# Designed miniproteins, single chains, continued (5): the designs that were tried, part 1

Every score and structure here is a prediction.

Each design is a single chain, and the fold is of that chain. pLDDT is the mean over its residues in the fold that is shown.

## One batch from the design tools (miniprotein)

Design m16001
Fold by ESMFold2-Fast:
Structure m16001 (fold): chain A 75 residues (1-75)
Amino acid sequence: SSGFPTDAEIEAAFAKYDKDGDGVLSGEEARAFVRDLLTAHGRNPSDEEIEAALKLGDKDGDGKLDLAEVKALFT
């Protein structure tokens, strides 16, 4: 395995955390999502690594991630 989740796995996990169906995750939900997804794929991300990934994905600086931004982090 590549050590990163597939697009299908990202989409499934994102849908699980996106309870409102609005296509975005808030800061706390986004952090939990990234941590859980990476941990499920044999990673042990530090809080610093999670924060760095979220800052890289959050191009608008609003503390929210959409599905496309999340996919870009793992490709």
Scores: mean pLDDT 73

Design m16002
Fold by ESMFold2-Fast:
Structure m16002 (fold): chain A 90 residues (1-90)
Amino acid sequence: MTWEEILKEFKENKENVETPAALVLEPTPEGEEIAKLLREAGVDVTVVAADDLEAIEAALRRILAERGVSMAEEDIRAMAERLSALAREI
């Protein structure tokens, strides 16, 4: 699955919350360029490495907190691990 499909799935899941968000799991110049374009489109974007679980968890906590969504730490961790695994399948 491509990272674009992952972003689309995340974007569709966020449609039940008030603000658009996305994670770019590639901290390269290309990933930063994509993040910049998404931010210019009004999307809350965080760029993290796909294998950096701490950074993914921190980004998820921030995004959820900014949206007033409460999630257990174990669920945030599980989501970070799933996102990391999906990114590595690209």
Scores: mean pLDDT 68

Design m16003
Fold by ESMFold2-Fast:
Structure m16003 (fold): chain A 70 residues (1-70)
Amino acid sequence: STRERVLRAAELLEREPHLSTREVAERVGMSPAALSRHFTEAVGLSPEDYRRLYGQNVPAEEPSAAIRAL
């Protein structure tokens, strides 16, 4: 499902923040445009904004907290 692909993309952004949005989209079987749209609709953040939150040194090891707020 689209939701499962979005959650998988979020895990990739958290664990592999060096991946581009294009690479993340390819790994979950979506176009970059589709990933950006569905991720933003589900999470409330763009994939790039989500990656930035993780890519900065976050004091709490809970980068998935945004997803739990769905």
Scores: mean pLDDT 71

Design m16004
Fold by ESMFold2-Fast:
Structure m16004 (fold): chain A 79 residues (1-79)
Amino acid sequence: SSVKELEERIEKLLEKAEESLSTPGEELKEKIIEELKKEKEFYEGILKLAEELGARGAEHKLAEEHIKKLEEAIEKLKE
């Protein structure tokens, strides 16, 4: 399901971020931040499209929660 696919992508990105923090390199950290930002833009695009179509399903709510998780991960990496 699309819900599981979204959750799996977020989980993998968070794992990469955590691995980078354990043995950090500046370039790797910046690259992970860029990946997190792109993923956030993807979910924001989904929310915009859902609003335009008037769709308010479970996937819409889960996208909002995933955006928050991505924002928190980006903030932690930036301090």
Scores: mean pLDDT 71

Design m16005
Fold by ESMFold2-Fast:
Structure m16005 (fold): chain A 63 residues (1-63)
Amino acid sequence: MVSEEELEREVEVSLVRMVYGIGLATNRLEETIELLRRKKEEYEARGNEAAVRAAEEAIEELE
């Protein structure tokens, strides 16, 4: 059985990918980078390394 904690981590990674896609589709790159930087700090505080990495990679792609 997948733990609830594992599912929450996967949801956070998926949310990063959704935010990235919306930012590209709407051409709101600066606002998307700012949101992802804030979310990265939240994920670091929670110890979700996968979500932190996903946010970091998305920020680099948008810059």
Scores: mean pLDDT 79

Design m16006
Fold by ESMFold2-Fast:
Order: structure tokens, then sequence, then C-alpha cells
Structure m16006 (fold): chain A 73 residues (1-73)
């Protein structure tokens, strides 16, 4: 399944890395294997966290896609 995430300025300044790591883990536990976010400066932090947690990062047009490697489409 796919989750669309809309990053805000909070991802750059107010949201801590451990909080984002926990959110990504919770999304995967909830059954999401793909996370789609706009390609903005704020989304860069989410992408860094995804890479750190072992997710594959891909650009699709104006979007960034995080894919969990354990899921075959």
Amino acid sequence: STLTYGPTVDLDAAVTEPYLEELVRQWHEAGFSRIVTPDTPASGRLVEIGKKLGWDIEREGDRLVLRHPSVVP
C-alpha cells in the first residue's frame, strides 16, 4: 500500500529525527510499503530518514518515493 505524505516547515526545524524514524516504522507496521512525498526542501529530511532505515529512494516526476525493500510489487 501507498502513503502520501505532505511535508511542512516542521520537518526542517521542529520535528526531531527520532520522531520521524518512529513515524516511518509505524507506517510500515500499519502496512504501508511505499511513501510518496513532494520533492521540496522539507521532504529532504524524510528522505534522509528513509535512507537511514534502509528504504529505497526514487524520484517520480515532482515526487519522491520511499519503497520498503521487502515488498515485491
Scores: mean pLDDT 64

Design m16007
Fold by ESMFold2-Fast:
Structure m16007 (fold): chain A 70 residues (1-70)
Amino acid sequence: SAEYFEAQMFFLDLLERRLPSEEARRELRRHAATIRELAQKHAGDPEALRAAVEALVRELFPDAAERPPG
């Protein structure tokens, strides 16, 4: 679905600010099922979906600072 794709890309974008791209992609694959569940739960509410994805990133990487650009 469009919501699932958007949630995946937003999650990846947030992770690539904190992790190397290869590691960010690995984490996206690892959490794909959770992101799908969030997209399904918040279908038709993109603001709530974005907030849920942000909360997931904070839970997984609470102390991760944005990495400098390569």
Scores: mean pLDDT 79

Design m16008
Fold by ESMFold2-Fast:
Structure m16008 (fold): chain A 81 residues (1-81)
Amino acid sequence: SELEREFLLALHRGDRERARRLAEEILASDEPEEFKEFARDTLAALEGRVEEVRPEYAAYLMPLVEDEELREKLREKAKSL
């Protein structure tokens, strides 16, 4: 979907503001639950709650995390796959 494409581009670019807005739109939408899980993990990462991020999404969310220690935690989580 266009929403999914825009969301992934925002994540790739590390665009925190756009990623937050798109994640909120996904959660308010009728998108599949799997996509809503990704959106919730995105909001968790933006708020520094990286422990809540699922391993499968961790690599995608690294560009949104400004804190080096939290980004490293996401990197290790991604490697656990």
Scores: mean pLDDT 87

Design m16009
Fold by ESMFold2-Fast:
Structure m16009 (fold): chain A 65 residues (1-65)
Amino acid sequence: SDAIAAGLAAMGSRAQAGAATYAAAGDEKRSADILAKTGKLSPAQARAVARAGADAIGELARRGG
């Protein structure tokens, strides 16, 4: 989860916000597409981040807030 949270933090804020929004809504496919499209993560990593979106977003909020 820490590595996933760091990956989300490393992305551009627009892409991160978009992926996080879709992940929170349960749209893992759309979240993964955004993450893969930004070129920050491999397709496999993008799917992992999308699936763990809620946990990763929560951790990122704790570190970023």
Scores: mean pLDDT 60

Design m16010
Fold by ESMFold2-Fast:
Structure m16010 (fold): chain A 120 residues (1-120)
Amino acid sequence: APAPSLDEQRALFEELAELAAVSEKRAREWLKKNGLTEEDVRAIAQTVLDAGLASSPFHRLWGLIVVGAPEEEIKKAMEEANIGDLIALLHFLPPELQEYAKELILEKIDKSLEETRKKL
């Protein structure tokens, strides 16, 4: 069978990323249903990242985590992600970056609270 098209790979990447953020169990079941291995997922994520098709900060961060990108690249993507994205992806991060993510979440909450106080 021919390899999936770039558009098909992007669609698979986005669906899996969104599903993984909601439930790791559902993501694993989806992979089994589609006959995809962890190696297939890494290859798809790499292709989408290399093509510049990770459409949001969330999708970019998830893709970088999946491919095992350098810490500095993951940190840069984490700074662009919102609080909800960081919480959803926390358990997928390497242990060292989980502590960084917690600190970043608290910093983003403090900034959001300051902005809210200015509007009251």
Scores: mean pLDDT 84

Design m16011
Fold by ESMFold2-Fast:
Structure m16011 (fold): chain A 90 residues (1-90)
Amino acid sequence: MITKEEIRNEIEEIKTLLLQGKLEEAKSKLEEMMTKLQEEGSVELQIYALELLLEELDKIKPTLSPEGQALVEEIKTILKDALEKLKKLL
């Protein structure tokens, strides 16, 4: 079962990949984390993960390449849509 500690570690890995310009690897890692959250996470744990990821992405966005910034905006749009749907389940 996925834990808050595991979520924090996964988010830090995604951030590191984005900072290194490894955009395809970052996207792949995000998709893996999202799948695991849907399979193993409670609604509350999924909300926690998505809110934390949104906050952490906003913090690093100004330091990224233009391509990295564009990917972050794409990811943020997906995460905000997922959060809106999850919050309706509470």
Scores: mean pLDDT 85

Design m16012
Fold by ESMFold2-Fast:
Structure m16012 (fold): chain A 64 residues (1-64)
Amino acid sequence: RTEAANLAVAAALILVADGYPEQSRRLIRAAKAGDAETVRQLADEMEGKSPAGAGTARRAADAL
């Protein structure tokens, strides 16, 4: 239902808090487009930089 959207917003907020506002913007754009592959790619990119943001983004991709 709205689970993917809620997870994408949560991941975006974590990324901003960790200092990655550009990646947060890209995540929200991809999630709005229903682009699970791009959301998953962003999660992989952020795994070493923002592990909590990356984990939440991966869950958002799985729910898309």
Scores: mean pLDDT 82

Design m16013
Fold by ESMFold2-Fast:
Structure m16013 (fold): chain A 94 residues (1-94)
Amino acid sequence: MEVKVDPRLRALSPEEKARIRAMLDEIKTLIENKAPVEEIIQKLNELADYLESLGLKSYALTLKIFAERLKTNDPWALYTLPAFLDALEAQLDA
């Protein structure tokens, strides 16, 4: 499987990439520490809004879908979200 990196994600400035990485790290830390779902949802929406402001609408929409699924305690969202965050972080470094 070849990893397909979005050209818009690759075109981000170092400062924008650093901010996204910091937000991803914060969300991952909340998940690892079993923080309340409401805190995870808030941080996902903050990241989604930032990505949307950068023109990364598809990534922003996906994060908002995870946030909505987490509100309903959907097992898919609980188990899939960490892998999505890891994949997004890997694409920033590609």
Scores: mean pLDDT 80

Design m16014
Fold by ESMFold2-Fast:
Structure m16014 (fold): chain A 81 residues (1-81)
Amino acid sequence: SSMEKAFEEFLKRVEEAAIRAIHAHVERGVPVEEALRQLREEVDRIRAEHLAKNPEMDEERLREEAERVIASTERTLRRLA
């Protein structure tokens, strides 16, 4: 469905943001806490953009999946630190 495609596109953008946060830490020496802050800010922007384009999307589902990706990214960053 178009809704599932919109959700998949949201998840892809959040995962790409997470990869950028990891690269910022590993390649540019951005501290873990700063990389996580930047990731959270970017994810909030991505969620807002998707909800503006698809207001029928389940905002709670978007928040829950974004938090799962952020939590996984935090674990990865802290292991690499």
Scores: mean pLDDT 88

Design m16015
Fold by ESMFold2-Fast:
Structure m16015 (fold): chain A 110 residues (1-110)
Amino acid sequence: SFEELKAELDEIEKNIDKLDPYEVIGRVTDLLLRAIDADLPQEELLEITEKAVNIIKKVIDKYPNDIDVLEQTIVALEGLRLRAREKGLDEVVSILDETIEYIKKKLEEA
């Protein structure tokens, strides 16, 4: 449900400093895949997507020179983008494209 997904994202964000970056990225991207597949109302899906990418950006900003974290995050987001595109979720695709571009620019500066 939307409320369960939102609560799970809140818990991940609260524990961001206690989790390794790979675990945060893995949990957030797995959650976002579940949200994309859950056929949520568009407003709820966009809220979950925005919250998820904001958590991802916080991790990337904390580890800006960790090339492995940046590269694995790009791969995970590209997978989510493909799934969102297959489902015709154009606004989710746009948010993911902007997030991928943000991380790619950080990777070029690393």
Scores: mean pLDDT 87

Design m16016
Fold by ESMFold2-Fast:
Structure m16016 (fold): chain A 70 residues (1-70)
Amino acid sequence: SEELYKEALKQLELALQAARQGDHESALRHIAEAEDLLKKAFDLSTDDAFKLEALRQALEKAQQVAEAMA
């Protein structure tokens, strides 16, 4: 689950880079991949503290992507 979470963060970082370059299609694809990876990570984890921290970091990064697309 930790590896899936790290891959999700990597996808969000790629989404932010694409958004800043004006590539909104690539940004949305990377967000979709991150969402799928986070769902899998949460399904495999029983650690609520880990899930909460993972969600917090993912939401923070997703907000940065949204701001870069605006």
Scores: mean pLDDT 79

Design m16017
Fold by ESMFold2-Fast:
Structure m16017 (fold): chain A 79 residues (1-79)
Amino acid sequence: ALAEAEALAAELEPRLRAVAAAMDDAQLAAFRAATEPAYALLREAAAADAAGRHEEAARLALEALRLIEAVLAAAEAAL
């Protein structure tokens, strides 16, 4: 689970940078709004990790990254 989350994060980082560079302010605001549910899950993952629930934290992080990937794929298709 953690290794999967780390691998997905590494794949998404260059794509996020490319999309951010291509977006105007309105597109960036919409992207931020669309990714808010994923950031809520990342906050839950951080809380789980701090509580020693590392496997739960890894699963929540992976779910959050998959949501970011879906939003990112939609943004890439719109550019």
Scores: mean pLDDT 82

Design m16018
Fold by ESMFold2-Fast:
Structure m16018 (fold): chain A 76 residues (1-76)
Amino acid sequence: SARAQAAIEALKPEVERISTEAAKKYPNNLSEAYKVVKDEIEKRVAELPLSPAEKAQVTASLVLYGGKIINDLINK
């Protein structure tokens, strides 16, 4: 949906910040870095005025985006 896409784009800068901070804090613990990022994304998405299906779509997209950032930074 257009609302889900807008939410993804709006949250990308914050997810990039959170993912970068998690990678710096846990450079040798990928599972903890992923967990922190996923938990923060879920918390932020839960507060949005979106349907359950839209929230699931936004969460999945942002978790994948954050995971790629963490992998890129740690494998540098």
Scores: mean pLDDT 85

Design m16019
Fold by ESMFold2-Fast:
Structure m16019 (fold): chain A 72 residues (1-72)
Amino acid sequence: SELLEALRRFLEELQRLVEERGLTDPTLEQAREIAEEAAERVGNEAVRRLAELALEDPDDSDGLREALAAAL
């Protein structure tokens, strides 16, 4: 699955960015910045959209679930 491969790469890039920047307890703004950069590095539209939804409204689990279902 292209989405699953893109999500795997996204998580790898997130981990790398967190380690490189020495983030132990990132603010919401810092979390948004690294998630946006990780999504850009992956270059996958669905992953970028999921990252935007997660950070724009962290409590919108339904929106995240719908976006993931549509991309799978």
Scores: mean pLDDT 68

Design m16020
Fold by ESMFold2-Fast:
Structure m16020 (fold): chain A 95 residues (1-95)
Amino acid sequence: SANQLVNAINEAALLIREAKDEVENGEDIRKVAARVGEKLEQLLSKLTSDQQTLFLGLIKGELLLARREAQQKNDEPLSSLYEQLIELVDELHKK
């Protein structure tokens, strides 16, 4: 059970890094965010309810920091990506 949470956190971190790289290479932000959302739902399906709450809280914290850094650098595409990912995490938290 603990290994599933650690694996999910590591996969989410990689997924977010790949999303950043895709947007920096000119990929459509909405399409990138939608793919991340689908992968996050798959990761959540492997976790208990308590682990899902912890996982989503940790991911949201990282995204809030990333959005702040993008905003400080005036990186509008990355700021928009992180905002959309935060909205997806908030929607997953409501389920």
Scores: mean pLDDT 87

Design m16021
Fold by ESMFold2-Fast:
Structure m16021 (fold): chain A 95 residues (1-95)
Amino acid sequence: MEELERRALRKLVAGEELTPEEREALERLEEEARREEERIRAELAAIEDREKQLELQVERLKRLGERLLELGLISEEEFEAALKKLEEAKKKALA
């Protein structure tokens, strides 16, 4: 079965005319490759969305911390400690 696909690919690269069976084998290979590409794109999009969501959450927490600092509800030391923990958490989440 794999021999038919390999023969079809060799002929395509050589510019030779494909038989109907070889063309059908290539069409099936293209369909499988297309589905795999769609799956990979969906996974990459999900990873990018997760990274973006993580960045947005970190920004939101930083802004909240800045506002709490302005209101005098937390100290500068507490704010710096929280920022270090956020950076460490981000590194671990991306690792």
Scores: mean pLDDT 72

Design m16022
Fold by ESMFold2-Fast:
Parts: structure tokens; sequence; C-alpha cells
Structure m16022 (fold): chain A 70 residues (1-70)
């Protein structure tokens, strides 16, 4: 869940180590000064993009899906 992910990200920032890519990503967003509401919005958009990419299963995972602003 998003709240748990944010909590893990805060812990990862304090410990200097992330348990997963998702945690590392949220930790980076927190370090950039995004608040939890902005992170939730970004994650929601990411989830939609990942769901769309699942229509074409493959080994390719685009690292640039973070900037879904348009």
Amino acid sequence: ELEELIEKAKRALEEGAADSPEVAVVAMALELGLDEEEIKEAVRRLEAAIEASRAHPGSYSPPGMFNIKA
C-alpha cells in the first residue's frame, strides 16, 4: 500500500539503504522535497502506466516512466 511504501522510504532514507526499487524511488522523491500527496499522485500515474505496459508482456522495463506529467 502507498502509505506503507512511504513509511519504508522514510526509513530507507534514515538508514541509507532501500529494500526495493520502489522504496528507493519514493525515498528519492522525498529527498527532492515532494510531499506525500505529490508522491501518491506520481505513484498512481506510474501504476496506470505499468498496467498499460502489461498489455505487452516482455523483459523490458522502461526506467523513464517517472516523468508522467503530460
Scores: mean pLDDT 66

Design m16023
Fold by ESMFold2-Fast:
Structure m16023 (fold): chain A 78 residues (1-78)
Amino acid sequence: SMAEREKLREQAEREIKEATEKALSEMAKEVAEAARRGAEEGKSPEEISDESTQILAEKSDERDRKIKEIREAMEAAL
């Protein structure tokens, strides 16, 4: 039914939002921790920035894979 399809889409949207918010929170925490360690180790701002970019790239890939899984599960259920 249309109502069941709408419910599945709303569930997927909620799960994507939750996964995105969790990923952003974890990225922020890991970037902050890496910056703190880098500063303590005497790394330059450029080196800390490069490390942060690497962390963000890796965590973004993980987030994107999770979102893809949620979307594919929704499409399979429709």
Scores: mean pLDDT 85

Design m16024
Fold by ESMFold2-Fast:
Structure m16024 (fold): chain A 72 residues (1-72)
Amino acid sequence: VSRLVDELLDAVLNGDLEKAEKAIRELVKKLSDSQVASYVTGVAIIASSQGKSEEALKLIEIADKEIAKREA
């Protein structure tokens, strides 16, 4: 889990949304929706603090879509 969170943060900070989506898909498989939301929110806060606010918003959108797919 910690490695996936580290990969997610690295991907977001570098604007690599494909890598970020991959990491979110793996987190969704292993964790509850609330845990995924918590980790994604933490990463988004860090990314925004470093001037990556657009990437942070896209990350939240990707997480919402992957969580929604879990219910389908």
Scores: mean pLDDT 79

Design m16025
Fold by ESMFold2-Fast:
Formats: structure tokens, C-alpha cells, sequence
Structure m16025 (fold): chain A 104 residues (1-104)
């Protein structure tokens, strides 16, 4: 159920034309992760939301949201909690990398 919810929100982000639509998709994904009790996936989405909200452009926000959701989806599919945390952190770092590529 969580994996399907995350895949749906990733598709919503890929079709997003505004920062608000990308943020809304991440907030829906975060709600699904919290309802599923997946703390690692919820943590990844919370950190991703913080950086996406600070994105300088709508295109940057969309790319950061895609990286965040792809990381969260991989974490949700991982059965080992330590590996899930590592995947979640890597996803957040990739989202930050999108921001740095646009600002540097």
C-alpha cells in the first residue's frame, strides 16, 4: 500500500507544473508513510520537503521532489532498517545536489 501511494505521488510530481503541486505530492506521500508507520521513509520525506520548500525555481522544486520521492520509494521497498536509512539519506543528498547544481 505504501509503495503504491509513493509511486502515485512520484507520478504526480513528474506531471507537476508548479512548486505547489510538487509540495502537495510530497505532503501526501509523507502522510502515507506516517500512516504506514514507516519511520525511515517518513524521515526522508520530511527532510526532502524542507529543502523543496526552499527551492529557487519551480523546475528545481520539481527535480528535488522527484529525487526525494525516488529515494523514499527505494527506502520503503528495503526490508533492512539500516539500509533503508542509508537509502533515505542518499535520496535527500541527491535532492540537495539538484539545488547546488542550480545555484553554483
Amino acid sequence: ALVEALEKQLEEVRNATTREQAIDALERALRAAKEAGDEETAFALEQGLKVVRRAPTEETAKRMAEETLEGALKAAKEKDKSKAVAIAVAGTLRAIGVLLDEEL
Scores: mean pLDDT 78

Design m16026
Fold by ESMFold2-Fast:
Structure m16026 (fold): chain A 91 residues (1-91)
Amino acid sequence: LSPELQKILENTLEVVERLREELEKLGFHVPTREEIEEALSKKNPRLALQTLAEGAFTPEVIELLEQGKVEEAAEKALEVARALLRALYGE
C-alpha cells in the first residue's frame, strides 16, 4: 500500500476496533486487518471499503477516515449502520 493508503488502513482499523462490540450486536461483519488491506489494494478502494463494511462506510465516512477524524468517522459509521437496520427491518 502507498503511504496514504497505509494511513487510511490504520484509521479504519481504529474505527473498526472502537465499533467492534456495537457492530457485532447489530449483526454487521467486523472487518479484519487483512480484509481492509485487500479492499484498499482494489481498483476502487472507496467502493471496496463500502462493500466490506456492508454500507456502513459511506463516502462521507471514508472522507473522515482520509482526514484522520477517527472519532467522527466511528460515530457516523455507527449512525449509518443503525439507519440501515431500520431501513431493512423497519417501515
Scores: mean pLDDT 82

Design m16027
Fold by ESMFold2-Fast:
Structure m16027 (fold): chain A 87 residues (1-87)
Amino acid sequence: SSAQLEEIRRLLEEIIESIEDPELKAEVERLARQALEALEAGDLEAFERHLKQIYHKIAAAMDPNSPAFKKIKELLTRIGKLVREMS
């Protein structure tokens, strides 16, 4: 639904805002845009691949014990739940 798509966009924006490193932030913004384009096209498999890429990029660059990383993991979990409700 349109409401679920907008909520996913909002959660992705919160993930981006939680990233302090400008290079990582720019890379995640690019991947998030591609993920949203896939979702709008109905390509849930491509959306899930982009979400995994976002997670791997963040996990490789951020301290796993940081409050920011914990918040990002929670936001990604919420996106996954919304996608499951759409399928």
Scores: mean pLDDT 86

Design m16028
Fold by ESMFold2-Fast:
Structure m16028 (fold): chain A 73 residues (1-73)
Amino acid sequence: SVMELVKQRMLAIAAEGDVFVARRALEKGRRELAEEQLRAARELVRRLLESEDPEVRERAREIDEELRRLEEE
């Protein structure tokens, strides 16, 4: 349905935002905030990787790669 596609794309935007906040938090030494945001983004990405929308899956893969890099920092 159109509503489900809109929801999944909004969740991808939310996950991207969580990663952005996490990176900023890491740069400022706010480790606990960063870890919380990374967990939130990880949960969204897990769901989005199973999306039927190939654009959503591709965005989820890109976010997953960024999350892995940030978790190593």
Scores: mean pLDDT 84

Design m16029
Fold by ESMFold2-Fast:
Structure m16029 (fold): chain A 73 residues (1-73)
Amino acid sequence: SIDLSSLVGKKAVEAAKELGYEVTSVNEDDVIVSARYDEKRGLLEFVLKDKNGNLYRLLLDPKTKKEVGRGRL
């Protein structure tokens, strides 16, 4: 099992690539501030901080290894 807390502080593009996920709406400087698995939705949720300090959520599907959503907190 992956310790999701170990992803906090890493660049989201690099962490996604290491985990085999395809991300489409993430900038190279965006940093993971939290990571969790939502068992109810079956999705991995990252909270990301952009270079301007804005927070957003990224939703990843562990079955397809693809980004399925992005939204405001």
Scores: mean pLDDT 84

Design m16030
Fold by ESMFold2-Fast:
Structure m16030 (fold): chain A 99 residues (1-99)
Amino acid sequence: MVERLLEAMEAGDEAAVEELAREIGRRVGVDLRTPAEIQEYWEKADEEERKKLLLAAIEVYTEFLEALLERAREAGDEATVADYEAALKRLEEKKKELE
């Protein structure tokens, strides 16, 4: 998840990355605004805090991808729909590994 936020930042989706970081922070009770702040929190966090951060990140990114999926469906972009559905499936599998 943190890796996916860094990938989005590298792709130039800075506004989306900032929004995701803030929502992740809100869910774990920490004021996080950037991928760098998420990384700093991760490095200083204990095992329980890291697990909570990963779960929050997966949930936030799932919600973000679901919104993108709806947009792709409205546009009739079947290839992008398939890519987002595959990404959502991978996030669900990762969430189950952490729970």
Scores: mean pLDDT 72

Design m16031
Fold by ESMFold2-Fast:
Structure m16031 (fold): chain A 86 residues (1-86)
Amino acid sequence: LQEAIREIRKAKDYAKQGNFDEAIRELKKALELAKKSGADQGIIDDIEATIQEAEAMSQSGPLTLSSNSLVSELESLERRLEREAA
């Protein structure tokens, strides 16, 4: 789970930069690591939902609001994974 949390933090940094492609790449790594760690299905579903949302934002073009929304989602995911890791 710690590795999945690290990838979510990287995704958040890329999302702040408006780099959705790199954010999606890091989220896909986080998803694989979460599955490998036996994370709760709710966490896996949340990561998958966030990937789909980020992909939709990437297709629509980067708006400041979209970037802020993705960062907020990633902060929520980070907190949930930290809670499960504790």
Scores: mean pLDDT 75

Design m16032
Fold by ESMFold2-Fast:
Structure m16032 (fold): chain A 73 residues (1-73)
Amino acid sequence: MSVVEEVKKLIGEELGIPVEDIDPNKSVLDLDAYGDKRQRLVKIFEDAGVDPRKPLSEITEEELERIKEALKK
């Protein structure tokens, strides 16, 4: 699985939406439609040391591993 597909899956699980509804060219901050759940994702990215303004497609493998650790799910 590519990094972007794993990121989409992780976000989909947190927001409770299908991965197909997640645009990889957008950032976590662009998921405004998901309100409170989006704020939790932003905090997870910040705790992982990843810029929440970064497009999902630009997240590296190392950043994804840090996000998974911060999420602990």
Scores: mean pLDDT 76

Design m16033
Fold by ESMFold2-Fast:
Structure m16033 (fold): chain A 65 residues (1-65)
Amino acid sequence: VTRRTAAQILAIGIGTEVGVSVETEERDGKLVLRVHGETEEQKEEAVERLLELAKEFPEIEVELL
């Protein structure tokens, strides 16, 4: 398992815990994360947790959509 694969798995897990859908995509060397949730509050919580996750993987450039 690569560091990038671990980051993708953890990002999806955060979505499940918050109750949102997180889609992962690799684009131009970046890890793109798309968050889909019922409410802005759920999406905001997921985004905050994903930003914290990104700090643990400084070698990976993360883009949030």
Scores: mean pLDDT 79

Design m16034
Fold by ESMFold2-Fast:
Structure m16034 (fold): chain A 57 residues (1-57)
Amino acid sequence: SKEETLLEMITSQNKTSAEIGEALGIDPRKVSEAMRAVAGQAKNLEDLARLVYERLF
């Protein structure tokens, strides 16, 4: 799923916003904006991935 792909890319693969955008079919600028918007709210990388997913979809 897109959620599982995003989780793996953020937690295990240290992918850039460009790589994440390419994998999910999303503008990398939107991925970067989502990450910046939720970074201060995330408890850990798994939570960061969840918050980014919720903001993008």
Scores: mean pLDDT 80

Design m16035
Fold by ESMFold2-Fast:
Structure m16035 (fold): chain A 92 residues (1-92)
Amino acid sequence: MEEELDRDILVALAEISRAVALNALKHNPTEETAQEAVDLLKRSAQRLVDAGYKEEALRLLDWAIEEAKKLPNQKAADIVIKGLEETRKEIE
C-alpha cells in the first residue's frame, strides 16, 4: 500500500511536470524553454524508472511527445520531441 501510494504520488508529480512544461512552452516558445521542458520531463521519467515504474515513465514520455507535436512553434516542438524520444530510448 505504501508502494502504491508512492507510485500515485510520483505519477501525479510527473503529470504536473508535463502540464507545467507544455504550458510554459505554449506561452514562451523559445529554445531555452524547450530545453527546460525536456530536462524537467527527463527528470520526472527517470524518477519513475528509479522507483520501478518504467511503464509509467514510457507512457509519460509518449503522452508528452504527442502533446509537443500539437505545439504551434515547430522549432520548439522539434527540440522537445527529439529530447523526449532520446530519453525514451535510454529507458527502453
Scores: mean pLDDT 80

